# Designed miniproteins, single chains, continued (5): the designs that were tried, part 83

Each design is a single chain, and the fold is of that chain. pLDDT is the mean over its residues in the fold that is shown.

## One batch from the design tools (miniprotein)

Design m18868
Fold by ESMFold2-Fast:
Order: structure tokens, then C-alpha cells, then sequence
Structure m18868 (fold): chain A 99 residues (1-99)
């Protein structure tokens, strides 16, 4: 349990690091198109990144609870899907609220 939890946290951190720049750039691009204000675009980007990091932590916690029968590959795929879905949804929601 404890060792598997640490492995899942490492996987989550690696996924976040690899996607952090892409998430920030995509959020900034969408915000810039909608808001036409570079300052607001930066705020939306920063907030979207924070929420994506939180989503990763939540996924890793869920996977740790179900780990007894899961492989590292399955854990990684679920974390990647969750980050992608949450990042897109939260970016749009934050931009909408900023308008």
C-alpha cells in the first residue's frame, strides 16, 4: 500500500511536469482569443495550471484506494485522461467567469 502510493505519486508528478507547459500555453491561447487582455489571459493560465495539478493529486488518491489489482500502466492512463478532461473544462469555465 504505502510503496504503491509513492509510485503513483511519482507517476502523477511526471505526467503533470510533461503537460504543464502545454496546459499553460493552451489556456493562455484560449483566454487571449476570448478576453483580448494579456493580463487576464495570464491569470486564467495560472489558475488552470493550479487546478490541473490539484486534479492530478485527486486522481492519484483515487488510484491508491484501488491499487490492489491495478498496474502502473493503468494508473498512468487514468491520470492522463483525468488531467486532459479537467484542464479543458476548467479553462473554459474560468474564461467564461472572467467575462
Amino acid sequence: MKETMMEMLDIGAEIVESRREEVEEEARKKAAEILADPKKAQEVKDKSTELALKATSDVMRELANMVDARSEEEAREEAEEYIEERTEMLTLDLVDKAL
Scores: mean pLDDT 59

Design m18869
Fold by ESMFold2-Fast:
Order: structure tokens, then sequence, then C-alpha cells
Structure m18869 (fold): chain A 87 residues (1-87)
């Protein structure tokens, strides 16, 4: 389904963000951590807008979309905590 393909793309990007965040934390690279945070925030915004369009076409995906958005928000908060730790 359109939503399942979207979800797969989102999970791949979240995995990449987490890997880059872990690398930035290991290297204590504040600038890289900030870049990862900015990218994660931009990605969350764009993915949330895409999710809204999918839900408009298929309202049955609303609950799954809400959970996916919540997962993205958790990842952004994790990255934000790394940035604050490195300052």
Amino acid sequence: SEFEEFKRRVLVELTQIKMEMAYAEKERDVQLAQEVLDRAKDFRKRASEEAEKIVEKDPSTQEDADLLIQTMEQVVEEVKKVVEKLK
C-alpha cells in the first residue's frame, strides 16, 4: 500500500539519522550533531505533510500515521538531547 511504502522510507531515514547521531556523539562533534538535528526536524515536517495527504486519501491509515509521527518526534527529541549534552 502507499502508506506501507511511505512507512518503510520513513523508517530507513530514521535509522540513518540515529546512526549519524551516534557518530556525532562518539566524535563529540557539536556541529555535526546540530546538522543532524536540523535535518531531522526538516524531515519530520516534510514526512508529516506527506502523511496528512496519505490519510486524506485513506482515512483508515490515521492511527498508524499518528504512531509513525510520534516515532519521528521521539527521534528528534533524542537528537536534541545529544546536541544539548555536547554543548
Scores: mean pLDDT 88

Design m18870
Fold by ESMFold2-Fast:
Structure m18870 (fold): chain A 95 residues (1-95)
Amino acid sequence: MEVEVILKLARKIGELMKELAIKAGFDEEELEKRYEEEMKKVEKYLEELKEKDPEKLKEYAEDAKEAEKYFEENKEEILKKGEEAAKKYLEEKAK
């Protein structure tokens, strides 16, 4: 239960970051492969945490539920602000 809650939030954040990177001109196939690899690493870390420190995992799961609610309610604004910030950063670096 706790691992699943944290993974759900991590996937939503990862998908948003991938979408922003694709809009910034990064290769979609490469990003998709990296996303899948990173999600496997996150899941392994959380399973290890469940065995070593279940109280900490429970705290992370509670925080993740609250963060997921905020993320879902504000997803469009977060995406828009992230896209604008990424574009501005790339334009300034290209100069």
Scores: mean pLDDT 76

Design m18871
Fold by ESMFold2-Fast:
Structure m18871 (fold): chain A 72 residues (1-72)
Amino acid sequence: MADVEAGRAYLVAELTRVPGVGPETARAIVDAMLAHGLTPRDVLERPELLLEIPGVGPETAEALRRAFAATY
């Protein structure tokens, strides 16, 4: 659909709610997901991919995985 930017903004807002994830890190995560064609489901299957993103440490990656598992 034509509203990719709306979807991006929604994901950034959702990720910013995760402890340890600031707006800058949330944007980096969403940008990486879009660049690599990753869905929230892909992140659940391969959470180690989040560790490739600057600003995401092991604790933050685990918090993101739990948040995605609860929502998606």
Scores: mean pLDDT 72

Design m18872
Fold by ESMFold2-Fast:
Order: structure tokens, then sequence, then C-alpha cells
Structure m18872 (fold): chain A 100 residues (1-100)
């Protein structure tokens, strides 16, 4: 389902932020904590998506500044445009794969 695919992408983004916090900015505690906070919020958004709480997930995603196509995919899913959301999500995942 689109919800499972979206939640999976959000968890992959969270893991990428955790990796950056642990290995790329470990010498900068403030940046490390910011990335860990973003990861925590992404896991929460993924949980909300799986529960069908797409509007609540969207608010979190807008706050943390995820890539715009991720936000647009959630908006399309809220509108019931599941095929358009799935196509955008697949394109977005492929574009982000080098960073995941």
Amino acid sequence: SIRKELAELLRLLAKAYEYQADYMVSDVPEAQEELRERARKLYEAARLVEEGKLEEALEILREIGVPEPVIKAVELAIEGKFEEARELLEKTRKSLEPYL
C-alpha cells in the first residue's frame, strides 16, 4: 500500500540522519543532536502514516524540512490520488537512493 511505501521511505531518511549524526558530525554536538531530533520526528511521522494519520504526519514533515516531493506525495495521498502519490514516491526514492 502507499502508506507502507511512504513509511518505509521516511524510516530510510531517519536512518540516513542517524548515520550522519553518528559518523559525519560526531565532533559537533549541536549538529549531532539536531540530526537525531530530525530522525526521531521522521520515525514518529512514519508511525502516523501507518496509522492513517496523514495530516498529522504532514505537519511533522513540514516542520523538519524533508524534500518537497516527499511532502507532495503525502498531500496527494490525503487527496486520495494514490496512483500519483505512488509514482512521485517511487521517483523520489530513486533520486534519494545515493543518500539513503
Scores: mean pLDDT 85

Design m18873
Fold by ESMFold2-Fast:
Parts: sequence; structure tokens; C-alpha cells
Structure m18873 (fold): chain A 58 residues (1-58)
Amino acid sequence: MEELVNKLIEAAEAKDIDTIISIVSENYEKLPEKVQEALEKFFEGEIDTDELLKLLKE
């Protein structure tokens, strides 16, 4: 769990959208609900990578 969130944080810091998509596609159900909600907003275009990063770090 924590390892996956850390990988998402690193990808968001790098603005590596392909890596974010890959992690989400393989591991979405394993992520905390807060992270799932943040990712939904990100993919809907409501937030950018900087705001996603803030939500991932709380």
C-alpha cells in the first residue's frame, strides 16, 4: 500500500502521466479511498499534477 502511494507521489512530482496511469490500471483497488478520489478528480481534469501531489501527501 504505502509503496504504491510513494510511487504515485514520485510520478506526480515528475509529471509522469504514463506512470500514474500504469500504477492506477494495475493497482487501483489496492489504493486508499482518499487516493482513489484524488485520482478520479485528476483524470476528470478537475485538478492538475501539483494538486494531486498535495492530496497524495495530505
Scores: mean pLDDT 79

Design m18874
Fold by ESMFold2-Fast:
Structure m18874 (fold): chain A 95 residues (1-95)
Amino acid sequence: SLEELEQAIQRLEQAEADYGKAKADLDANPTSVEAAEKYLQAVRDYAGALGDYARSLGRFLGPEVAQELTRKATEIGDKLLAEAEARYNQAKAAS
């Protein structure tokens, strides 16, 4: 529904803001395990919100576009998660 899409957009906007803040905090303190853990959590939330948004938007645009949006959301999420996990492991090794 349109309401579900609007909710998915709001969740995505919040998750993107949280991601940006957590990334900036970690970039300022790259060996902080606390900052790296918060960044990893923010990336998980952002990846989840991207997936929910892609699925909700895809319901209006048809199955071929839905598949492509979901694929792109998954690729972005996987890349960000891999980077966040690497940064978390680096921070732990430095502690």
Scores: mean pLDDT 89

Design m18875
Fold by ESMFold2-Fast:
Structure m18875 (fold): chain A 82 residues (1-82)
Amino acid sequence: MTDEERREAFIEFLTTKYKLSKEEAEKLYDDIVDGLARIIYGVAKIISKNHNIDLKELVEEYAKELREKGLEELARLLEELV
C-alpha cells in the first residue's frame, strides 16, 4: 500500500466505525505518524551517543530503510527532526 492508501484507509476506518469527523481522523493520523518519527529519532539519538555514530548519518540510513519499505512520509518527517 502507498502512504496515501494507508492514510485514506485509516481515516475511513475511524469515520465509519467510530463516527469521528474527517478532520478529527486526519489530525489523529498525522499525530500518530509525527509521534512515530519522534520515537525513532529518540532511539537514533541513544544509538548515536552510545556508539559514537553521527546522528545525521544514522537518521539518513533509517530514512532510507523506511523508504525501501514504502514509508515515505515517516522517512521525510524523521529527516526534518535533524
Scores: mean pLDDT 82

Design m18876
Fold by ESMFold2-Fast:
Structure m18876 (fold): chain A 78 residues (1-78)
Amino acid sequence: SFSFEEMKEAARLGLERLKKFLEQNPDLPESVRELAEQVIEELRKVLEAKTREELEKHWKKALEKYQQLLEEYRKAKS
């Protein structure tokens, strides 16, 4: 039920938060950093999307990469 504008705002906030997370955690494993950069890239594509279909495609990819990021981050903390 998110509008096109609401999804872009969520992507902008998520992108800003991930950038701050990377800045605050310079000692993260490369695997975690690479996944975070992939999420950031997909969120950029959400912001650049001109159609709902393009936006939803990149939003789904961002969510998939974000789940992988959380899994790798959990492994790194163990």
Scores: mean pLDDT 85

Design m18877
Fold by ESMFold2-Fast:
Parts: structure tokens; C-alpha cells; sequence
Structure m18877 (fold): chain A 74 residues (1-74)
């Protein structure tokens, strides 16, 4: 079902996000590099799970915001 695909999509997105942040911490990656990799990964996952455009746009915006928040630690 669409709900099952969305659940798996967000699970894999969460995994991708955590792996990228761990790599960013270990290798001192720039915010721009992490954003580029994350947006690409979100797009590939969205294509794989046939996620509708509206949800894809939301996921991209959310992922970018979370990366910016992580780098802007207060």
C-alpha cells in the first residue's frame, strides 16, 4: 500500500540521514556537500518507492532543514 511505501521510504531516509551525519562528523564534510548527497538520496528513494511529488517536496524540505539545524548547533 501507499502507507507501507511511505513508512519504508521514511525509514530509509532516516537511515541515510544518520549515516550522512556520522560521515560528516568523521570527515568534516561541508553543509553544502551533505545537502547535495541528502537531496540526491531522497530523490533516489522517492523514485524507488514511487512517492508522489507533494510528499517528495515535503521530504526534501524537511531533510534540508534538519541538515541546516544540525550544522547551526547553538
Amino acid sequence: SMEDRLAEFYRELGRLFHELLEEAERHNLSVEEVKERLVRGVTELADRYEIPEEERAFAVALAVHEVERWYAER
Scores: mean pLDDT 84

Design m18878
Fold by ESMFold2-Fast:
Structure m18878 (fold): chain A 84 residues (1-84)
Amino acid sequence: DEKLSKEARKLIDQAIELAKQAVAAESAEKARELIQQSIDLVRQVDDIVSKTNDKDLINEVKKKTPEIVGLIIAGIGNIIDLEL
């Protein structure tokens, strides 16, 4: 489904952007909210991917997974640093 594939691409890009904002956040509360929003979008992408046979979309999501995971870990690191 072209519409679902387009939505999934938009959501994963938004998840990456929110995680980047969490890494740069100046408050632990804001960083935590941004990480939670990023994770919620990743869950939505996973739901779309589970319902699709679009191999191009599946491969794109797999390629972007290390980036989003790394950014989420870095964002959690920022939360820890801000709460120390």
Scores: mean pLDDT 86

Design m18879
Fold by ESMFold2-Fast:
Structure m18879 (fold): chain A 80 residues (1-80)
Amino acid sequence: DKKEEIGEKVSKNVREAVEAIKKGDIAEAKKAVDKALEAIKEYLSPEKLEEYRAKAHEAIDAKDIEKLTEIMVDAAVEAS
């Protein structure tokens, strides 16, 4: 199931990003988010992919875990 596969891959990488934020490793958090978006890039337009990436990186820089999770869920839902 495409939706289940997308959700699982995004969730795993979002959890890795959250743990990286908690450790103060902003570069690791951004890499984890980029991996999550890479898993769904074929299902999003280039404009939407760039929008989600920019918003997620902004949330990481702000250390806003709740906002990061919301953004990544929205991206996964749109890719489903």
Scores: mean pLDDT 82

Design m18880
Fold by ESMFold2-Fast:
Formats: sequence, structure tokens, C-alpha cells
Structure m18880 (fold): chain A 66 residues (1-66)
Amino acid sequence: SLEEQLERALAAYDAWIDREFDRLVEEMKARGEDPELIERLRSDPALAEKAVWQEILDRAFEKAKE
């Protein structure tokens, strides 16, 4: 059903965001980012999701310049 497809898609999206956020945190730590900023993102799922998308877009833009 459409409802089952949507539920599956949302679960896959949430799992993907969690994985991408873990990668972003690793990169932020490697860059010497403020630990307080990292903890703020961890405490706010909406900010974490926004940060993941912003990082993806920023990297895509940098690649496009080359």
C-alpha cells in the first residue's frame, strides 16, 4: 500500500540522516570544530538534519567549481 511505502521510505530516510550525521560529526571533529556546537547539533534533530543537508550542498558546490 501507499502507506506502507511511505512508512518504509521515512524509516530509510531517518536511518540515512543518522548515518550522514555521524559522518558529519567525525569530519567536524577532524576539522577542530567547537565541541559545544557538535553537542548542540546532537541535542536538536532539526538542526542536525539541516546541518547534514547544508554540508552535502556545500560539498556539491565545491566539486562543481573544479
Scores: mean pLDDT 84

Design m18881
Fold by ESMFold2-Fast:
Structure m18881 (fold): chain A 100 residues (1-100)
Amino acid sequence: APSAEELFAQGMAAEEAGDLKTAIAKYKEAYKLLLADPSAPLEKIITAALNVAAGYVELGDLDTAIEFLKEALEEAKRRKAPQHLIEALELAIKEVESRK
């Protein structure tokens, strides 16, 4: 099975090819894999969530991007993430909402 790093690499390759749906799917798989790993750094989890949301924004699916970021924000709060990671998610939500 691919690692989170391999899934990130596959997501980036899909983005470079313009295949946003594949990129989103790969970043989502990385996010789920990182959530299941108790040793995964919160920064990696949040980065995966931000990449998923960015993909949805590029597809024009702003509502799904916002919903995903809000779910990631609740997960970050449950995991007692440091304030700078919470703020990164809150800023991302605000930026996507400003595009509507």
Scores: mean pLDDT 86

Design m18882
Fold by ESMFold2-Fast:
Structure m18882 (fold): chain A 84 residues (1-84)
Amino acid sequence: EEQFELDVEKAFALIIAAITLTHLDVPEEVRKAIDELVDLINKSTDLEKVRKAIETLRRAADLVEQGKFDEAIELLKKTIEELK
């Protein structure tokens, strides 16, 4: 059930992104980077790439919670380039 596993992982990515974006002080550049990564995840058919992107989203969420927006942006952009 490769498609089912992929769909489940994509659902986790959307949940993580949504939770991260609930912070009122999130800069627009962080929001745009998260949106771009989520779009790439949604279009991907590679389960390992999706899992890597989810790990990046989790790490970015932790950085956002700590107010480390520049580090979150750098991490998100690096993963986006790797998934292209």
Scores: mean pLDDT 77

Design m18883
Fold by ESMFold2-Fast:
Structure m18883 (fold): chain A 70 residues (1-70)
Amino acid sequence: AAAPTRLSEEEQRAIREYVLAFSEKYGFPAPSEEAIEAALRWLDENLDAWDGSGPLRDVAAERALRLQRP
């Protein structure tokens, strides 16, 4: 189910694709939909604390990969 977020639909899609490509590039197991949703939810909750200094997709990728088993 699509949850309301502060991120645009295009931004969410780009972040999702980036996270999947990132995991493939670095040989990590593909993040589950749950892990990606949790990363997007974390970004939505913390957008007010984001200072714009880094790309949101990198932050999302790190969070999604952290939610995977080591």
Scores: mean pLDDT 65

Design m18884
Fold by ESMFold2-Fast:
Structure m18884 (fold): chain A 70 residues (1-70)
Amino acid sequence: MEEIPEKVKKIIEIISEIRKANPDLTPRQLAYEILKKLNLDPLKYEFLIEYALKQGLSDEEIAYTILPLI
């Protein structure tokens, strides 16, 4: 069975909470909110996460994209 690392699960949960609280966020705004929750620099990483969101990546795939940044 596919084992999802605990750090990835926590990132997925954060993304899910932000989406649930703010369903009308654009990909750019969502990227900013995710990075802020994770204490990452939005100016450095916003473009990367916005791009992943625009490509229609799952929350799990986005979490794996973020994992090496934390």
Scores: mean pLDDT 82

Design m18885
Fold by ESMFold2-Fast:
Structure m18885 (fold): chain A 100 residues (1-100)
Amino acid sequence: SIEEEALEEIIKIIQKAIEESTNPEVKKLLEEALEQIQKVKEDESLSDKEKLEKSFEIVEETMKKLLEKHKDDEEVRKLAKEIYEEVVEIINEYELKKIS
């Protein structure tokens, strides 16, 4: 589905951020987010749309936690913004594909 493709792209964004992160606390928080998203992906009780929506909520909460814990760390704030912007772009592309 288009939703499943969007979810896989979100997973790839988080995985890349984990691989490129040098901060152990940031890496751990992103790994915890990835684990939660993988559990959502495997939840057979949820529709593909609900899986995408819940995964985006996990991303938003994770970015919020990064910004709150690392408010004075410009590099971490930049990383959180880049992840959020990339995920929002995937969601916007998905919404456009649904109309087309």
Scores: mean pLDDT 85

Design m18886
Fold by ESMFold2-Fast:
Structure m18886 (fold): chain A 92 residues (1-92)
Amino acid sequence: AVEIPQSLLEKLKPHIEEIVAELEPEAEAALAAGVDTIETTLRLMEKMYEKLKEKIEELKKESNPEEQEILEKVEELMDQAFAEGKAKLAEK
């Protein structure tokens, strides 16, 4: 398991909260419209993944070399988790 330092978690928290806030109205609208849950989940996952990856790249520019290495490992884990999640949803 990759242990993320508390300092990086505190840097990431505002960006995660911002991404969630941006996607919440879209998720609420989809639920209200009775849209296919799997299709909606996949689309929101793709948007969240892209936004989070963009924020990680911005954080790398502001981070020291040790933090940059950890962020690269986090990005690799995100890429793997997203690919696995997308594959599982596509099989349903």
Scores: mean pLDDT 70

Design m18887
Fold by ESMFold2-Fast:
Structure m18887 (fold): chain A 83 residues (1-83)
Amino acid sequence: MKKVILVPEELRDEALRLAQEAGALVVPGGAIEEALPRMLKVADTVVVIVSTEEEIKKAKEIAEKHGAEVIEVHNVEELEAAL
């Protein structure tokens, strides 16, 4: 199954590169409610990196409704390992 990366704007370009290499999807924090439910039709894991507490909470609520895992990572090296 695919993974979705929830990414802050500051890391967007780096997360997009890693997602392309790993075949993962990317959702920006501002589009969690609109985009994440559609992505979870083809993904079962959300990887959250350096996001706000509100964004993490929203991602967890949506993931729970879709039966998806949430993995929190603290840096780009952990993100690569989670993909």
Scores: mean pLDDT 78

Design m18888
Fold by ESMFold2-Fast:
Structure m18888 (fold): chain A 75 residues (1-75)
Amino acid sequence: MAEKVAAAARDILAGTTLSHEELAEKYGISVETVRKLVEALGTASGERLKQRLKELGVPDSEIEPLAAAADARKA
């Protein structure tokens, strides 16, 4: 499960055209988890983003790279 949340986060950061429902189906996670993940990646930054990713079940090894990629993508 944790690795699927990380994979969904990478897909979101890569600029996927998939809807929240399509991402949830693709990775076998809940639509609610996808919504929270999109919110965290889009609105949180730095340590706050890392904490939110951890709460959503992203593995510790994936948190720092994902947070860095999300911060680089923000305007």
Scores: mean pLDDT 78

Design m18889
Fold by ESMFold2-Fast:
Structure m18889 (fold): chain A 72 residues (1-72)
Amino acid sequence: SQAAEDQQILDGMNQIAAQLAQQPDATQESIEQALLDYLKQQNREDLAPFARSIARQTVLGRQDSAAVRAQR
């Protein structure tokens, strides 16, 4: 089904975002761009809004961790 295929692509994007987020200088824009390039390779540019959401959530998770450390 298309939903199962969509989930496979989303899982791939999450893996790419997680890998890139291991670099301390990775930005939301750099992660989003990498995910958009992945979607172009898969011919799934219709999922571009998910790329932006995944990149944003990944960066926010890192910022929250940094804020907690700064408070200590």
Scores: mean pLDDT 76

Design m18890
Fold by ESMFold2-Fast:
Structure m18890 (fold): chain A 94 residues (1-94)
Amino acid sequence: SMEEKKKLIDEYADKLIQTLEEEVRRGLAEGLSFDELRARVDEVMLKKIQEAAKEIMKKLGITDFDELIDLVNELEMKTYPRVRELLARAEAEL
């Protein structure tokens, strides 16, 4: 259902942000520069969004390619502003 889809998107977006917060913390502990940290966060974000979209499709029994694109876009829209804030806080601590 549309309600189940929305709930899964919200849940996976929250999990993704938690994962990215852990990656930022790890990168800062490793002594990464801000540019290196941004590159790592971007790589992990892209990978995890694709994995999340595929898992949501599997849980909902969806096989339509257009739905995969919509899920990726919705996850990006929900996570991008939160990632920006996360990186801004990390930059201030460097």
Scores: mean pLDDT 86

Design m18891
Fold by ESMFold2-Fast:
Structure m18891 (fold): chain A 77 residues (1-77)
Amino acid sequence: SELSSEERIKKIIELLEKALEALKNGDIESAIKLLQEIAKLTGSEIDEEDIERIKNTPTEELIEMIKAQIEQLKSLL
């Protein structure tokens, strides 16, 4: 069954919060898998070039980007 827009937003927030915890723990591989799941929920895919870009981004920048996205999505609920 397809998720409603509100349920999809809530699921994306959940996955982003899990990705944030993975990054804080130095678990980049788990963070990437969570971001891939988010991409599927948004009708996209994270390809090999996207994975390389994520791995080459400073962890502190990834954390701040994810925090900003969580706050933006929460404002829609």
Scores: mean pLDDT 84

Design m18892
Fold by ESMFold2-Fast:
Structure m18892 (fold): chain A 66 residues (1-66)
Amino acid sequence: SAAARQAQLAAIDAQIAAINAQIQAKLAQLKNTSDQKEIQKLVGDIIRLIGQQIDLEQQKEAIKAS
């Protein structure tokens, strides 16, 4: 149903928003550090979170196609 599809899309949008908040927090930490190991960890975490965001966007497209 349209209502069920809308609810699924809203749930995915909430997950994307949560991931975006985590990315912003890590970017803020990255601006305030010069420690090479911390920089490498933060960059790795950000790349992983972006990958998760892409996967969720693909799930949205799959729901829209169904």
Scores: mean pLDDT 90

Design m18893
Fold by ESMFold2-Fast:
Structure m18893 (fold): chain A 96 residues (1-96)
Amino acid sequence: MEEELEELKEKVTKAIEESIEYIKKNVKDEKIKEEAIEVLERAKEEIEAAESLHEVYLIAVGTAMRLVALALESKDEKDAEALIESAKKILEAAEE
């Protein structure tokens, strides 16, 4: 139903917003931080434009994959861990 789509969008958007705040506090590499925030802000726009539960799920998966890619590029293990935790939160939010 339309209500289920709205609830899923809210949940995933909240996870993205929490991930932005978490990355701002925990990622030390400014380049990785900026790229991760850009990925997450774009994901918010894509979630708002999504027309189905499946689209929300695919956007969440794609966003998580981009965060994991940034974690692989990170020279700092703590930066990588923060990106992976953010990816997990977003994916978990989309799985309901």
Scores: mean pLDDT 86

Design m18894
Fold by ESMFold2-Fast:
Structure m18894 (fold): chain A 107 residues (1-107)
Amino acid sequence: SMEEEKRETILDLLDNIESILQKMRDIAKLNNDKEVQELIDRALSLVQEAKEAVENRDYERFKALLDEIEQILDEIVKKSKNPELFKKYAEGIKQLIEDAKAIIDEL
């Protein structure tokens, strides 16, 4: 159904967010940036919770989790040893978040 196709698209967007966060984590690990690694691990955990919220059709929780991820991304950029690079990754993730929210608003 169109609703199932929209949910699959959201899950694909979350997979892309997870992939970018994993790349950021690898960079933070190479820089021995433990605080940023912990923030990225928190964001990755929230992505898993967001996937569960989509599967449960809890779209209010989904939006709240995405807002929390955005707040953590801002903290990651601020504390990062590579702020310019991490800002670009964070902007990419924020665009994926906006795309996911737009799809949910059409459900």
Scores: mean pLDDT 91

Design m18895
Fold by ESMFold2-Fast:
Structure m18895 (fold): chain A 95 residues (1-95)
Amino acid sequence: MKEELEKELKEVTEKLVAALEADAEKAKAAGDEWRASLLRELARLIRERAEKVIKSGDEKKIKEEVERVKEMLESHGDSKKTAELVGKELLRIAE
């Protein structure tokens, strides 16, 4: 069960990171270097957070992180929701 949650977290994290990196490339192509840098940094922080949660060995934290990443993925493609989630996630990382 715990190993299945760790695998799921890795899979959904890589999907979100790939989506954010794709958005960063689009921003760079549009000349928005600041947005591109922000999206790459967010992708890095999301991956780092997932690794820390897995390393903690806390099944509840792993499950909560899976749900969080899935929520971010589901909201991807809506520019307004994506902006709101980026702001919310940056505040959460700062805590």
Scores: mean pLDDT 75

Design m18896
Fold by ESMFold2-Fast:
Parts: structure tokens; sequence; C-alpha cells
Structure m18896 (fold): chain A 88 residues (1-88)
């Protein structure tokens, strides 16, 4: 899922020493966690906002340091955003 993809993307960026990508991916993971908590609480609009922020940060990280792991994280987050938009 998006969580595992983000964690792998962070590990790859850390190994490469790309601190700017690491910071954005860690922030994206934090927004993903907050969005999941909002979703579990039934706050679907807040969950969508938080997942969208996570997606934006993951996309910025992919532009800084494009890896298969970063692309997988973006794809996973996009799928979450799309699914929640269709559910609203």
Amino acid sequence: GAYEALRRAIEEAERAGVSEAVAKLRQALDYLRQGAEAYQAGNLKEALRLYTQALRLAEEAERIYPTPEARAAVAGLQALVDALERAL
C-alpha cells in the first residue's frame, strides 16, 4: 500500500543522501497517517485534504529524486485520493 511504498522511498532517499527528498517523503508519511486517522474517525473531507497534501509532497520528492519507490508511493497516494473522491 501507500504506507509501505513511502517507507521504502524514504529508505532509498536516505541511502542516496538526498536530504530534501527525505524531508518531503517523511512529511508525506505524516500526512498519510493523519489522513488515515481522520478516515477512521469518519472525517472523510479532512482525510481527502490530508491525503492530497501527502500526494503533493510525494510528487515533489519524486521530482527531486525520481526512483521506482517514489513513483510507487505517488501511485499509491493517487489511488487513495481517487477512491475517496469517488466515495464522497
Scores: mean pLDDT 91

Design m18897
Fold by ESMFold2-Fast:
Structure m18897 (fold): chain A 89 residues (1-89)
Amino acid sequence: MTELTKELLEKRLEELEREKERAYKEIEKLPEEKRKELEGGVELSYLYLKLEIYKKLGAPKEKIEEIEEKIKELKEKNPEGAKELEATL
């Protein structure tokens, strides 16, 4: 991987964090029942995107495993939503 490619992937990772925070701010404006449904889906989708970027960056195995554990935990809380998201990736 070139240094330029690494910098672009790192920048994309930062952009994903900003996009996630923005999405959560918008979700906070919704009724509580809708917030619960969307928050899990947002977190799960961003974790999948982060995992792919970290793999491309050659991140340490411990960092990859940390993200995979978070994905596993969220899938246990919403298995149907996780299945739907996996079908779209």
Scores: mean pLDDT 73

Design m18898
Fold by ESMFold2-Fast:
Structure m18898 (fold): chain A 85 residues (1-85)
Amino acid sequence: MQSVQQLQQAYDYIRQARQNRDDLDRVRQYSRQAAQYAVQAAQLLGVNVTDMLNDLRDMGLQSLQDNPRLQQIFRDQVDQQMSQV
């Protein structure tokens, strides 16, 4: 149950990043939060963290496909979280 809530929160932060597209600092913050919640969900589910972050990255990039700047910020934040694993 908690893992589902963490994953739901990750996707909610992607939506918030899209809604706050004019505030790049908020986009960075929400992208980072999305990645962090995805890591927590992976740990609770006992799945591979890198696979979870790659799935989040792919879904997030599709959600942000009409805005290359948001895609770049989201990608950078997910990649940063992946490097910390």
Scores: mean pLDDT 81

Design m18899
Fold by ESMFold2-Fast:
Structure m18899 (fold): chain A 93 residues (1-93)
Amino acid sequence: MDEHLRKLNELRKAAYKGKELAEELAKKYGIKKEELEAIFKEVESLLNGGVKEVTIENLDELEELYKKLKLMDDVLKETIEKMKKALEEKEKK
């Protein structure tokens, strides 16, 4: 994977967690505003059920959709684990 594509994928993961995190990461990686806006539109489409309005014509489109949904699921699991760790640290006082 080229470095630019890797950075864009990290930005997609951050966008699923929140806009602030994605904006911070975009600044760190030097990602253009247009690319960041495109990623936000992609994430909003998935979160708001826009997938239901998309006609899937072939298996390649279906595979791309599964990859995007998996990134979102992985981010949610990671976020829950981080929250659990923060709560455990707070309880240890």
Scores: mean pLDDT 65

Design m18900
Fold by ESMFold2-Fast:
Structure m18900 (fold): chain A 105 residues (1-105)
Amino acid sequence: MNVVPYSIAANREEYEALPEEVKEKIEALEKEAFELLEQYRETGNVKLAEQAAELYEQAAEIAEQAGAPKLAAALYKEAGLIYLSIKNYPKALEKYEKALELLEK
């Protein structure tokens, strides 16, 4: 699929400033997560949604370590939204709190 993920598009300035290796890793994780979410929508298999959320969290950690806190916050919010969609409220809250912490820095 040749679709730019929303988190990258919304935080383009931080994304463009990242090293190519970091950009490639984030894009790959977001594309894999999107494919898992498509499968979740088709099958209703909650494990696929959980795996997608974990991939967004991994992408967020990579963005944070690379000095892109706004992009990392957006990626944590995506993970939180996925957990919210499967009614895992404690994990959704945890991811949103991580996003808020990053925006303080």
Scores: mean pLDDT 82

Design m18901
Fold by ESMFold2-Fast:
Structure m18901 (fold): chain A 83 residues (1-83)
Amino acid sequence: SVEELEALADEIRAIAAPYLSPAALAEFEALLARFREALRAGDVAAALASLLEIRAIIERHASPEAAGRAAALATEMIALLTA
């Protein structure tokens, strides 16, 4: 559901936010907004693209442990989007 996907996105934000500079956080928030917009429009391709970019930002900035936790959530979200 859109509600479940938005909740998982908020959980990823909570994991990632402490590791992000103000500039990286602004980029991350813009990608989250695009992800939510894509979900509401039913645009699975745009939602997947935004989610992959979110994952890439986290991999660049977060610890390996935090990046792993976020990646697990992103994998769950990809499965829900492509079901």
Scores: mean pLDDT 85

